# Ledger of designs, part 107: designed miniproteins, single chains, continued (2)

Each design is a single chain, and the fold is of that chain. pLDDT is the mean over its residues in the fold that is shown.

## One batch from the design tools (miniprotein)

Design m7718
Fold by ESMFold2-Fast:
Structure m7718 (fold): chain A 94 residues (1-94)
Amino acid sequence: SNQKLLEEIEELIEEMAEAARRGDKEEVERLAKRIKEKIRELGVNSEKLIKSVDGIKEGALMLIDAGAPEAAAQLIRKEGEELVKELKEGIEKS
């Protein structure tokens, strides 16, 4: 189930990036919440990683408000890749 949860998190990050590219702030917030729920199910450094998701969300929303939805999508993908690397490392050490 950890591999399945990780795949679901990767898919949700891509959905969040596409929502940000469209300037859909409500969908960005909804998807960030779903990503946090999946990270909690993994149980690996969850509080630190939950805060990372909140940081990505806040940065993306600021970029959308600044009229830069493409930059918001790029931020989500870049920071999301780092988040996934940390999750994989945490699972390997468990």
Scores: mean pLDDT 86

Design m7719
Fold by ESMFold2-Fast:
Structure m7719 (fold): chain A 70 residues (1-70)
Amino acid sequence: QIEEAKELGRAAAENAAAVARSTGADMEEVGKQAREDLLKRLEELGFSEEAKKAGLEEFERMYKEALAEQ
């Protein structure tokens, strides 16, 4: 469950960064929307509080790294 949430968070961050870069959209807005979509998906899948936290932390870490790379 925790590992699955982290994998979903990583995938969401990578996808959001790719979309922002390819479309020229505001990266802060894209990141906010992707984070909200991730949280909703984790809740719909019945993930625990610990798993949701892990997934969101992995999302934030990966998205920050993607932004730092330009």
Scores: mean pLDDT 78

Design m7720
Fold by ESMFold2-Fast:
Structure m7720 (fold): chain A 107 residues (1-107)
Amino acid sequence: AAEEARRRLGDIVDEIVKEMKEKGYSNEEIAEFYRDVARLLIAAGTDREKADQLLDEIAKKYNLPEEVKEEIRRLIDALTPVQLANLATAYAIRAAGYEFEAELEKR
């Protein structure tokens, strides 16, 4: 159950990033998305009210449908604190990679 929730959340995040790339989003914008998701996952394990606020902000900022936002909320609720921390770390690393590529493009 928890592993299925983790996998489904990863699939949703990957789908969003794929659509962002297809729409011409920059490496800087993709890095910001991964940072936003990492912050959401940290908040989900430590401060539920802050997590709800961040999810609303992410849904508005990236034009996510209400049903996708609701699915993300349910999936996050199914994850353990360790799984939330591990995913947040992985997405923070991905954000750093995209930020590095964006900085190289400026030089």
Scores: mean pLDDT 87

Design m7721
Fold by ESMFold2-Fast:
Structure m7721 (fold): chain A 113 residues (1-113)
Amino acid sequence: MISRATEKIPGLPERLANLDKYEIDEDTTLYGAVLPNGGRLVIIELKNDKLDLDFLRHLERSGAKILIVLPEEKDYSEELKDLKNVRVVAKSDPEAIRKAVEELITELDNNIL
């Protein structure tokens, strides 16, 4: 019934357990949250390591902070150099996921001016 993001993405804080879930395709699941101050957090779970950079640019231009959860760790620093509001973490690293989410929430709480 209620799809808990924490069941699919280990390391998500309990405060984000009940995110709005959108299945975009067979390889892409998107979870969305709107914080009390109107800040938007988007979590994208990929079953492959293929990034849609145009889609990410569109989401960032809409004012969202974005976390990408990959099946395996991969360096996207060159591809993401123009996307300051995007973080990439591996599903195998729950501590990195938790830290990235808390950092993005802190940025949303402090920097929506």
Scores: mean pLDDT 72

Design m7722
Fold by ESMFold2-Fast:
Structure m7722 (fold): chain A 85 residues (1-85)
Amino acid sequence: SEVERKVEEVKKLAERVIELLEKRRKEALERGDLKTAEQYDTLIEQVREQVESVEALAERDPELGLREAETVRDTLLVLLESLEE
């Protein structure tokens, strides 16, 4: 279904975002920047929670789940862009 495809797109995008956040977190730790590392750790957890929320909502209400997946996808794309430069 469309909602299943969109949820999978969000999951794949989230995986890429988390990989970049983990890289940035490691770089911050190597610099001794514990505060920035903790901020990246928080963002990683928030991204994981957003994906879980989208999956749960899509199962309960596919139409609402599709709308939330689109919103989360847009948010993740902005975050991805900011992490790349």
Scores: mean pLDDT 88

Design m7723
Fold by ESMFold2-Fast:
Order: C-alpha cells, then sequence, then structure tokens
Structure m7723 (fold): chain A 80 residues (1-80)
C-alpha cells in the first residue's frame, strides 16, 4: 500500500541521516516517519516510536552513531 511504502521510505531516510550524523536531516525525516506511522499504527505504537526516535536523535547529536542507529531501528519496529 502507499501508506506502507511511505513508512518504509521515511524509515530508510531516517536511518540514512542518523548514519551520516545529520541531526537536522534526522529530525525532519523522523517527523515524516511518525506522520506515516500515524496513518497505519495505533497511538501507543506511534508514542513508543517517538520515544525511541528522540533517543536516536540524542545519540546522533552526541556522535554515538552506533546507539543512534540502534534506537532508529527500535523506532521503526515500534512504528510498524
Amino acid sequence: SMDRRELTEAARRFVNYVQKGDVEGARKAGERLLEAASKISSEEQVEKAREYLEKAIEYTEKGDIDKGVYYAHLAIQAAA
């Protein structure tokens, strides 16, 4: 479906920006990820995804890319 494709594309962009250490890109891609998730997932899943997403961005800001990517994947799993 288009909603699933939108979620997959937003997820890919979010991980890519986190891997690059691009905090601003990660914030914008993260907002799109949560928006896409809100169309197909429960409110509880979106809230959990938001929590992991905030941690992914926090670790990206700190330059801890391994933890940033770890939390990015948790956000994506919660959003699905």
Scores: mean pLDDT 87

Design m7724
Fold by ESMFold2-Fast:
Structure m7724 (fold): chain A 93 residues (1-93)
Amino acid sequence: SSTSEALIRLVNLVYDIVKNGVTKEKAEEILKLLDHIFESVEAGELTLPPELLQALENLRKAVKDYLKNETEETKQKVIEAAKQLLKLLGVDI
């Protein structure tokens, strides 16, 4: 249930940053949720399709880059990774 709650919260935050913009606080929470999801995958507690795993890893990388250097370019990379994840999940933006 904690992993399912993390997935739901991640999707809601990803949708929020696409609509309302990226903040440091939202990026930090997305990173915590992604780390929890990847820990569940590595432990064999969660199985996700390879394309979804790649989209999540792309988002994680973009968020880490943004948190290290908060520029318009790193912010836009987070938004693009977020949009690709939502598209893969069938969520209309």
Scores: mean pLDDT 87

Design m7725
Fold by ESMFold2-Fast:
Structure m7725 (fold): chain A 88 residues (1-88)
Amino acid sequence: SPEDQAFLNDNSGEVRAALARELLDAMTSEWDPFAEALREEVVARLAARPYSMIEVLDMVAEARLEYAKHRYPDVDVKPLVDTSSALR
């Protein structure tokens, strides 16, 4: 709705950073220094300039795919990102 879009725009940097952290935190069930480095890199990039929601989701999908390939190299992994998850 227009009200939901206005809320996201007003808090876009904080909302997008929080969403990126949540989605990246979900990619591991235990502490992993490689996953932590990817998360910090994405968060730092989001702090540098405003991004669209699609750009944020693309960055998260790329980081999750990179982590999955590093952790499970024998598995054919594709990024799983959808708009409904981004709106939570």
Scores: mean pLDDT 63

Design m7726
Fold by ESMFold2-Fast:
Formats: structure tokens, C-alpha cells, sequence
Structure m7726 (fold): chain A 86 residues (1-86)
């Protein structure tokens, strides 16, 4: 259900590494703005992948968002995670 998916996303976002927190928080904010369960599933999977597979997280987040400006913001935040984890 929508409510449970959003709660799961918020829970997962609290469990990401400190470096990933800015992108996880951004995804939570975007997830709160949608009522589409398919997009919520993509945002959930993106948050789950931030620390293990940044490229997959990017692809999932890009599929979930409808806005090129938001896609750019997510990409910049994920690049920040990649650089800090090096």
C-alpha cells in the first residue's frame, strides 16, 4: 500500500551511510510528493541501492522522477556519494 511504501522509504533512508544521506533525503521528499505506487517502488529500490550500487540507484531514481531538473539534482548528489566513498 502507498502508506507502507512511503514508511519503508523513510526507514531505509535513515539506514544509509552519512555520505548518502543528502540523496536519500531528496528521494524521501520526492516520494512524499507522488501517489504512484510504481514510482514509490522505484524510489524504495533506489534508496536500497545507494550504498551498494550507485549506478543502479541512479537508473531507478531517474525512472521514478518526471522532472529533468530533479534527475540532474539526483545525479549530482549521487556523484558526491561516489567521490566520498572512493
Amino acid sequence: MLDKLLEEIKRLAKEVSPVAKPVADFIVEEAEKTDNPEKLKLYKEAVEKIDSDIEEARKLAFKATDNPTKQTAISILLIGVELEKE
Scores: mean pLDDT 81

Design m7727
Fold by ESMFold2-Fast:
Structure m7727 (fold): chain A 71 residues (1-71)
Amino acid sequence: SDDELREQFLTTVEQLRKLMEKYGSPEQQEEINKLIDQIKQKLENGDYVGALELLQELGRKVQDVLDAYQK
């Protein structure tokens, strides 16, 4: 259902936000919070394809931060 799909997106977004909060800079956290707001807007508009594309971008940004944090 749409409700279950939205919950899955929001759960994934929250997990990625927590990783950025732990490992990212304040500037990186601000950047991903703007991206998260865009994802939420896409979900509210029923644009699940657009939401998925932005979620993939969010995942890449988080991975870049994790890779940079590894010594």
Scores: mean pLDDT 86

Design m7728
Fold by ESMFold2-Fast:
Structure m7728 (fold): chain A 86 residues (1-86)
Amino acid sequence: MMSDEEALKEAEAALEAAEENIKEAEESEDLKEQYLLLTSARMNIAAARNNISLIKDEEARKELEERIEELEKRVEELEKKLEEKE
């Protein structure tokens, strides 16, 4: 069992990891590294989604879902830019 506070903490940690992966991908000039970092970001976003499903606080869940949507859009934009290079 997990408290809502613990689920929130786990979701926030996963989102922070995803944001770091995206930032590192944006700063990298190596295509292979960028794709690996975006894959890691997607995995961390998936982990955050799993933790959010355990949160009973509807307001907190909405805020985290909005953050996930923003990060997913950033990943998608970056993937599009990388595809245009190859």
Scores: mean pLDDT 82

Design m7729
Fold by ESMFold2-Fast:
Structure m7729 (fold): chain A 90 residues (1-90)
Amino acid sequence: AMEEVRRLLARASEHARAGDLAAAEAELERALELARRAGDRVSEARVEALLWQLRQAQRLRERGSLSAAELEELEREARELEARLREAEA
């Protein structure tokens, strides 16, 4: 059972809701390592998608806006992560 991954994801969600994106990122990185070690591709895909969304939020906070090229790159990465997440859930 990947109870540790679920607990880390719950903690990351709490930190993100509180606006502590750095703490949320640290919990997600720990969850990703555990999911990869366990071979849990579903949890791995979910954590990767959450990390991408969190990092996008951090970039927007730090710079106030993104360039068109940066938005295109992030949209591409989002589509790739969403596709992998859907495959992992199927």
Scores: mean pLDDT 73

Design m7730
Fold by ESMFold2-Fast:
Structure m7730 (fold): chain A 96 residues (1-96)
Amino acid sequence: SSALERFVELTLQLITLLENKSLTKDQADKLIAQMQQAISQLPDAVKPIAELLLKKLKETAEKFLNGELSDLELQIEIGVIHLLLGVFLLLAKKVL
């Protein structure tokens, strides 16, 4: 398993916790820290999109935990996150 596979797995875990509305602050902090470590081991070509994806996940998690997102707003944010993950995966295939 590569750092790339680990980054994708951690991203999907955080998305699932957001979709299920079960995300806790401790889970968010742990997953975000692990994702930051995974990014440091990624190819330089995909680091910018990985960092953008992590930034969006952090912002969405913080808003969710603060009760700042309606159900519709959360669905829209998750949609944007899925699009960024798709772009990350397409770029990652080009550097393999």
Scores: mean pLDDT 89

Design m7731
Fold by ESMFold2-Fast:
Structure m7731 (fold): chain A 77 residues (1-77)
Amino acid sequence: EAEKLTLDELIQRALKLLSEVNKKIREMREQDPEKAREALELVTEAVKKLRHAIETNDKDYAIEALQLLEEAKKVLE
């Protein structure tokens, strides 16, 4: 449960998921560039949220980033 994790743990999970999603985006660009673009937009927002989480020490931004990355993963499936 994300709410029970520390900010560092949330950031580490987000970075791992970001790596997975970025790999899938590269693969999807060859097959469905529109889905790749939609996922990339979600990733872009997630990265902004992660940056805010780090700068403000706010776990809510890190949780929002994880949610956006999970949505991006679903778009690519």
Scores: mean pLDDT 84

Design m7732
Fold by ESMFold2-Fast:
Structure m7732 (fold): chain A 95 residues (1-95)
Amino acid sequence: SPEEREAEAERQIADDKAVIDSYIEELKNASPEEQGRVITILQVNLIAVLTRIWVLSQHVDEETRERLLKEAEEMIKKVNDTLKELGYKPIKVEI
């Protein structure tokens, strides 16, 4: 059903968020020489989850859409705050 597909998408988004959190921790613990590799992986995973959030947002009610977009903005902020703390420029992505 549409409801089952929406629930599955929400689960995948939650899993993707956990992956982003794991890479943020890896980045914080990485040597300067390894940070570039971790940033690239983090950027790819961030774009993937933002794309999934955007696609789901087109098929849900307004309240759910607003929640999903806020979660996306919070995730972007968390990644970019970590990059700023380590002296890197922010990743330029929007949803």
Scores: mean pLDDT 85

Design m7733
Fold by ESMFold2-Fast:
Structure m7733 (fold): chain A 100 residues (1-100)
Amino acid sequence: KRKELEPLKPEEAEEWLKQIKEGIDVLVEKLKEVAGISEEEAEKIRKLALETAEEQIEKRVSLAELLRELAEKLLANTTNEEVKEYIESTLLVLAEELEK
């Protein structure tokens, strides 16, 4: 199944970038609670997530593609198995639901 998603419009990018920033803050706090990561690790994850979101917005990708790329980048940059499990069970699942 290859249905190309329409690129994100510039006016839509501002609205959901704000929502994504709030979502990243929630995600980082949950990772601190669930995986017991340090403040330094949490800050690295937050920075990586924000940079990934900004890159995908510039490319005008769909929200589903943004969440997929965000999950892939976070998974590639962590060795903590609890962090990996949480990202796979949240961000990847949400990306798949948005493609429906």
Scores: mean pLDDT 71

Design m7734
Fold by ESMFold2-Fast:
Structure m7734 (fold): chain A 80 residues (1-80)
Amino acid sequence: MDPIVVSSSGDVSKLKPGESVTLTVTNTGDKPETFTLLLPVKDPVLLTPSKGPDIISKDGTVTLTLGAGEVLTLKVTRLE
């Protein structure tokens, strides 16, 4: 968990239905990391990663795996 850095283009907690914000998630470590990202939302969100399939989170929790030094861009869209 320590090597994972998250930055956001906006305030995820203030997303209205249909609005999006982009997260940049970086594994600054030298090994793969599996972690759970806790978004400050209780409403369903669509997560569109820069690689891999779309993910639907019903409660704002997402489990991700990033390789060493990997950067993932994650688009968060509120669905309801």
Scores: mean pLDDT 80

Design m7735
Fold by ESMFold2-Fast:
Structure m7735 (fold): chain A 100 residues (1-100)
Amino acid sequence: MNAEALYLAFKYYEPEYLEAVKDWSQEELIKQAKELLNATSIDVDKARRVLAGLARLYVETKDEEIKRVLDELFKKAFFYVPNLLSPRAATAYLLGNSVP
């Protein structure tokens, strides 16, 4: 997964999810991600907010542990919800994930 591409997709096409978690701490984002990873079902809106927050946090910190949690949540979320991103955000993510 390209975390920078995911952050830009949220920033430009789904900014409401970033806005919802702008004041969340790193500890809260990781806690919510672990809750989503351990749940038998997925809260779609919570997954979107947490993915947006973790992508932003990784871009700011470059912390590889944050990237590992983000990668795991992204895989689980897309397994349960193929339409997790809007078509516009999904297209932006895929284009940003391309090698230069």
Scores: mean pLDDT 76

Design m7736
Fold by ESMFold2-Fast:
Structure m7736 (fold): chain A 74 residues (1-74)
Amino acid sequence: KLWVRVLDAVVKNGEVILKSEELVEMELEEALEKQRKLEAELKEAAERAVNDPSVELELKGLYTSAGTEEEVKA
């Protein structure tokens, strides 16, 4: 199993503002699948925020890099 950093964030004025951060243990395959999907969503959200800084987007369950507990926390 891997530890995955899960973030809840708001994208506002072209900036990502963290609301919460959790470390969750899950299987590598599941973590990679969720990360790929959320990276695509984040990219589109960021592009929209850059074009219109008044747009506020709420992101939940944003998965970041996965690894050992030590690697994810570093």
Scores: mean pLDDT 62

Design m7737
Fold by ESMFold2-Fast:
Structure m7737 (fold): chain A 95 residues (1-95)
Amino acid sequence: PLHPLLQLGVERIRNLLRKALEAAEKGDVDTALEYLRQALRISKALGLTDVAKALEEAIRKVEENKDDPEGVVQSVRDALEKAEKAIEELKKRSL
């Protein structure tokens, strides 16, 4: 199982990513980016390298696709999927 501090951190990351998706679906790209950046800061602070990489890629794609509402939403959804996969990999490594 994950260390309790890591578990709390991944829960915060998940909540921030859900908020980012909600903002993106409302067309609020700047708010979505702020939530993604907050999740990235937490990931880096906790040493979650694979999660941080997924979030950096998502932030890049959202910034590149700000004029494409569907592309922004899809980029945030992809970030959620990649972050969840990275978190599950961490759980397997922490057995």
Scores: mean pLDDT 80

Design m7738
Fold by ESMFold2-Fast:
Order: C-alpha cells, then structure tokens, then sequence
Structure m7738 (fold): chain A 87 residues (1-87)
C-alpha cells in the first residue's frame, strides 16, 4: 500500500537522518522524497500536519534541482503504488 511505502521510506530516512545528523545536513534529494511522501499521506489521511510539512519543505527548497528530482521520484513511486493497489 501507499501507506506501507510511506512508513518504510520514513523509517529509512530516519535511519539515514541519524547518520547524517552525526556528519551534517540532510541531503536535498531525500528531503524531496520525504516531502512527496508526506503530501501523499496528507492526501490519503486528511492529515493537516503532513500537508503543512510538505508545503513548508517545498517552499524552503524551491529551486533546488536535487530536491525537485527527489520530489518527482517520490511522487512517481506513490503513483506506481496507487496503480498497483488498484490492480
């Protein structure tokens, strides 16, 4: 399901976030993927917090090509997951 993919990606990003927090900043690509996943969760659950998080992160990272690539990849994965659930 889309939710299972969001949960798995959040867990992966959290695990990498612990490593990255020791060495520095989150990678813009990973933030893009996370923003797409939070947006998808907001769409499915009506979660205002996830929608606001996605909007704020996208606004802060506006114009960053790595973030935009990650966001696009994240949305592509969500669309694929939704298609698989519809089958």
Amino acid sequence: SVQAQIDALQAEIEARGDEVAADGKFHPYDLGVLAAQAEAAAEEEGNERFRKLAEEVRKEMEGDPEFEEGYREGRRRIELARELEAA
Scores: mean pLDDT 68

Design m7739
Fold by ESMFold2-Fast:
Structure m7739 (fold): chain A 85 residues (1-85)
Amino acid sequence: MSPAEQRYRELVERYAELAEEAKRAVEEGDYEKARELLEKAREIERQLLQLEAEGVVPTPEEREKLEEATKKFLEVQKEVEEKEK
């Protein structure tokens, strides 16, 4: 595994962890924490896109983790937006 591929894997793991934390924050009614975690997720997304632009190809395992985490973040974003209405 190259250093770039290792960094990508680390970011995928971090992204998945943040998705679980954000979902928990929403379940606990902590929408302020959920918003903070969504902002951190956007920064990781930017780093993942940059690594892909530099030639990193996600493994099937990494892709599945990203898809699952992305679904959780979309649910969290919806809950945060509904609370603001």
Scores: mean pLDDT 84

Design m7740
Fold by ESMFold2-Fast:
Structure m7740 (fold): chain A 70 residues (1-70)
Amino acid sequence: DDKKKLEKEIKELEDQRNQYEKEVKDLEDRYLREGNTPEVVEEMKTRGTALRKKAAELKKKAEELKKELG
């Protein structure tokens, strides 16, 4: 059943997106606690940017799959 497979994939994409968004929030909270140390700034620029991009890609993919369902 292709519909059940799509629904499962959508759920997995949404769960993964939520995980990446949580990691971004954890980095933002760390920045607020520790300030703009070179290490925190580098993590926000590299890891933070990568996580935000991954979350956005997963959101778009989930929306495209939802469109295929209806």
Scores: mean pLDDT 80

Design m7741
Fold by ESMFold2-Fast:
Structure m7741 (fold): chain A 68 residues (1-68)
Amino acid sequence: MSEEERADQLLERYKAQLDALDPADGPGIAAVERAFFEEVHANLSADQIRRVVERYRAWVAERQARLA
């Protein structure tokens, strides 16, 4: 498995976890997000971290716009 494939799997797994949470569950969202960044920094190179974080931020922005 490549780093790019690892990044894709991490992103999709954590997006699914966040989508399963109530948008009002701030502590739950924060815990999942913390776990995501911990796994990303532990398992990926700096270039892949940057790429996956940019993809995550874009998804969060779209989700927040949809829920507002």
Scores: mean pLDDT 80

Design m7742
Fold by ESMFold2-Fast:
Structure m7742 (fold): chain A 81 residues (1-81)
Amino acid sequence: APPVKVVLHIPAGLSEEQRAVLREAAALYQQLLDSTDPEERKALLERLEALAAEFRARHPEDRAGITLLGNMVAEARELLE
C-alpha cells in the first residue's frame, strides 16, 4: 500500500503564528502515522493534544483551525485503540 501522507491546506487570513502551529500539528500527526512504537505513538498523541488545547486557548476565534486540530487528535486516538 502507498504510504499515508498528511496534506494540510492552510486557510487564507491566518496569522504566521497560527500557520506555524497548524504545520507543527500536521508534522506530529505524520510522525504518529509513521511510528510503530506504542510508547512513541502515545507521546506524540499527548504532544498533539497539548498543542490543540494551547491553540484553542490562544485562538478561540479560529474555528477552522480548532476543528482541523480536533480532527487530527480524534484520528490519532483511534490509531491507539
Scores: mean pLDDT 77

Design m7743
Fold by ESMFold2-Fast:
Structure m7743 (fold): chain A 57 residues (1-57)
Amino acid sequence: DVIARALAAYEKLVAAGLSPAVARQMVLTELERASRDPNAPVPVSQAQIDEARRLLG
């Protein structure tokens, strides 16, 4: 689940020492990149990015 993965990534980044705001931005940026990147192994749709953005801020 893309949303669950985004939340997990956010928590791991914060635990690694990033601020919550930076961690959120990185996760959202990664999802947007994955949706446009043909090399990305994870199929991410715009609808899933929108949902993750709403949940993470």
Scores: mean pLDDT 77

Design m7744
Fold by ESMFold2-Fast:
Structure m7744 (fold): chain A 78 residues (1-78)
Amino acid sequence: MLSETEVGLWLISGSSSVFVARRIVENGKNKEVAIAQAQDAIDIAQFLIEEFPEDEKVRERAEEIIREAQEILRRVEE
């Protein structure tokens, strides 16, 4: 079982991956790196949802990370 602090650090990690992907796209860098960062954020968020299915706050934040990462993937691919 992860502590509240550990869960917070994983949420920060997922949010950071989304932020990095967004900056890469904005600055015209490597598209494949942005895709990898966005997919990493989705993987982290899905892991948290599976580990804490009863924690609504964790689930809500993880779902937000997934939505933001999926939007980045759509913008990069389309």
Scores: mean pLDDT 78

Design m7745
Fold by ESMFold2-Fast:
Structure m7745 (fold): chain A 71 residues (1-71)
Amino acid sequence: MLTEEEIKELDKIVEELLPEAQKRHRERFPSNSPEPTVLDIEEVLKEKGIPQEKIDKISLYVARKLAEKAA
């Protein structure tokens, strides 16, 4: 379970990474929707040296947030 402070930090990370993830998604999949995928965000986090365990936790949170935004 994520604390309120952890959620706030994750939101900040996602907001900072969304433009980069969206750019990478468009470069990789120019014929597809410009919406960033969870995989694009995971790749950026991995490049920043974030541990895999934390990346998995962030990815689940991001997937949920993106689903809510799409609805």
Scores: mean pLDDT 69

Design m7746
Fold by ESMFold2-Fast:
Structure m7746 (fold): chain A 82 residues (1-82)
Amino acid sequence: SRAKAAEFWRLAAERIAKSKKIAPEVRERLAELYRRLAEAEAAGDDQALLEARQEIVRFGEENPEYREEVAREILAAFEEVE
């Protein structure tokens, strides 16, 4: 559901923001991008959703050293939402 998707991305953003294994500037930007994704999901704004996803992909390509840690936090958020 849209509500569950929004909650999932919100939790992912919170977990990423707290990660000690991601550089502070990278962590803050990733958390912001995942917050935008959560807000777009909650609002049902498909255009904002696609834009946020595109920026996340681009940022991940520029910062590949953090991909594994980000994926770990996303998986943890997914398990938390059920």
Scores: mean pLDDT 85

Design m7747
Fold by ESMFold2-Fast:
Structure m7747 (fold): chain A 101 residues (1-101)
Amino acid sequence: MVPALTAAERAALAALPQEQQQILNKGLAEAGEILTEAVEAGASPEEILAAGEEAAKRVLEAAKEAAAGLKDPAQAAAVLEAGRKFAEGILLQARAVAAAA
């Protein structure tokens, strides 16, 4: 399971300008593809963990890019924290998949 977003983090994500929302959503989609491709290719547990780390990094980069476009420091901080929680969720998923392989 991914770490739960707070009400403030959910509100900040919902209030994002369309451009910033597209940046974050693209990063999340690309991160999901990285992990899915490794799993579908029958990668080793070590390779699945490496894919999870790459996916987590992509989400963090997307969150940083989205936050950089925001004028409200509190909203930017909430987006960065949500990005960290998404990255942690990806790493947990990669560990669970690697343990099942």
Scores: mean pLDDT 80

Design m7748
Fold by ESMFold2-Fast:
Structure m7748 (fold): chain A 65 residues (1-65)
Amino acid sequence: SEKEKKLKEELQKAIARGLGTKAAELAKQIDPSKSQEAFDAAMANAKAFAEKLYKTMGRPMPPPQ
């Protein structure tokens, strides 16, 4: 359906942007069993984006405080 298509597009955007909580909520609306998977995918993308950004700047990634 069009609503499901829109939810899937928003889910992919949330995952790509590293928005874990939003990705989990969107995935839950489509299929609750996919909520954790979507969260993990978004968090992995957030980490990869941060690592790429720091590498591009020639700087080490700061440790968690």
Scores: mean pLDDT 77

Design m7749
Fold by ESMFold2-Fast:
Structure m7749 (fold): chain A 67 residues (1-67)
Amino acid sequence: MSSLRARLDALRQRRRDLLARIEALVEELEKSTDQQKIDALTREITALGRELAAVDEQIRAVEAEIA
């Protein structure tokens, strides 16, 4: 199998993991009434969102390389 396919599969797994973490944090945010915790969760969700965007860019780059 090509090394590019292995990289793509790893990136797709990373993307799924990031989405699952964001979903869990959003659910925790919805349950929270503490402003400090809300602020902390919002910052973490934002940081994970940036990581997700970077992973999506890497996936597109690898897919273009395979094509």
Scores: mean pLDDT 84

Design m7750
Fold by ESMFold2-Fast:
Structure m7750 (fold): chain A 103 residues (1-103)
Amino acid sequence: SKEELLEGWRNMKEDGGITKETFIKYMRKAAEKLGLNLSDETLEEIFNSFDKDGDGVITDQDILSYLESNGIKTDGVLDGELLEKLVKLFPILGEVFEVAVEE
């Protein structure tokens, strides 16, 4: 649900962003649940695709910028509806957010 996506996003955030370590941890758990074998290199490349400013964290602004670059209008606030649209672009993130809700 949209509420579960937003809860998962909030649970992964520390000091306003998701660290590379936390992102890779949840991505690996999600990949294992889906029967996918993703290398550490692939997981790092996925993280870097969102962390375009290279500060080592994925912020709300990084996600909003990613959505806008894919033609999705945002009002500058990351909510469950926008996270649902993000999951349509990156389906594995749906499982990532579900795993994060349980932690």
Scores: mean pLDDT 80

Design m7751
Fold by ESMFold2-Fast:
Structure m7751 (fold): chain A 86 residues (1-86)
Amino acid sequence: SALREALALFREHMARALATGHMEAVDGETSEWLAEALAPLADLAEEAVAAVEPAARAAEPTQENRAALLREAVELFLARAEARLA
């Protein structure tokens, strides 16, 4: 399904971004398709961001801290998304 394909692509891009410390550039067409395909999981993405927000407010605004918080949010989102699609 488009949802599973979009989730797999998102997982790959985020895994690379977290490994390199650099956010991958995605073209507008692919970005738009990802946003539409992942729309049914938007609530899980919002919950993942909300879960890390208190730690983000307490942390020094360093690249290392941002990468750690992004990793936590991404891992939480992916775990919940995979559970919903199972």
Scores: mean pLDDT 76

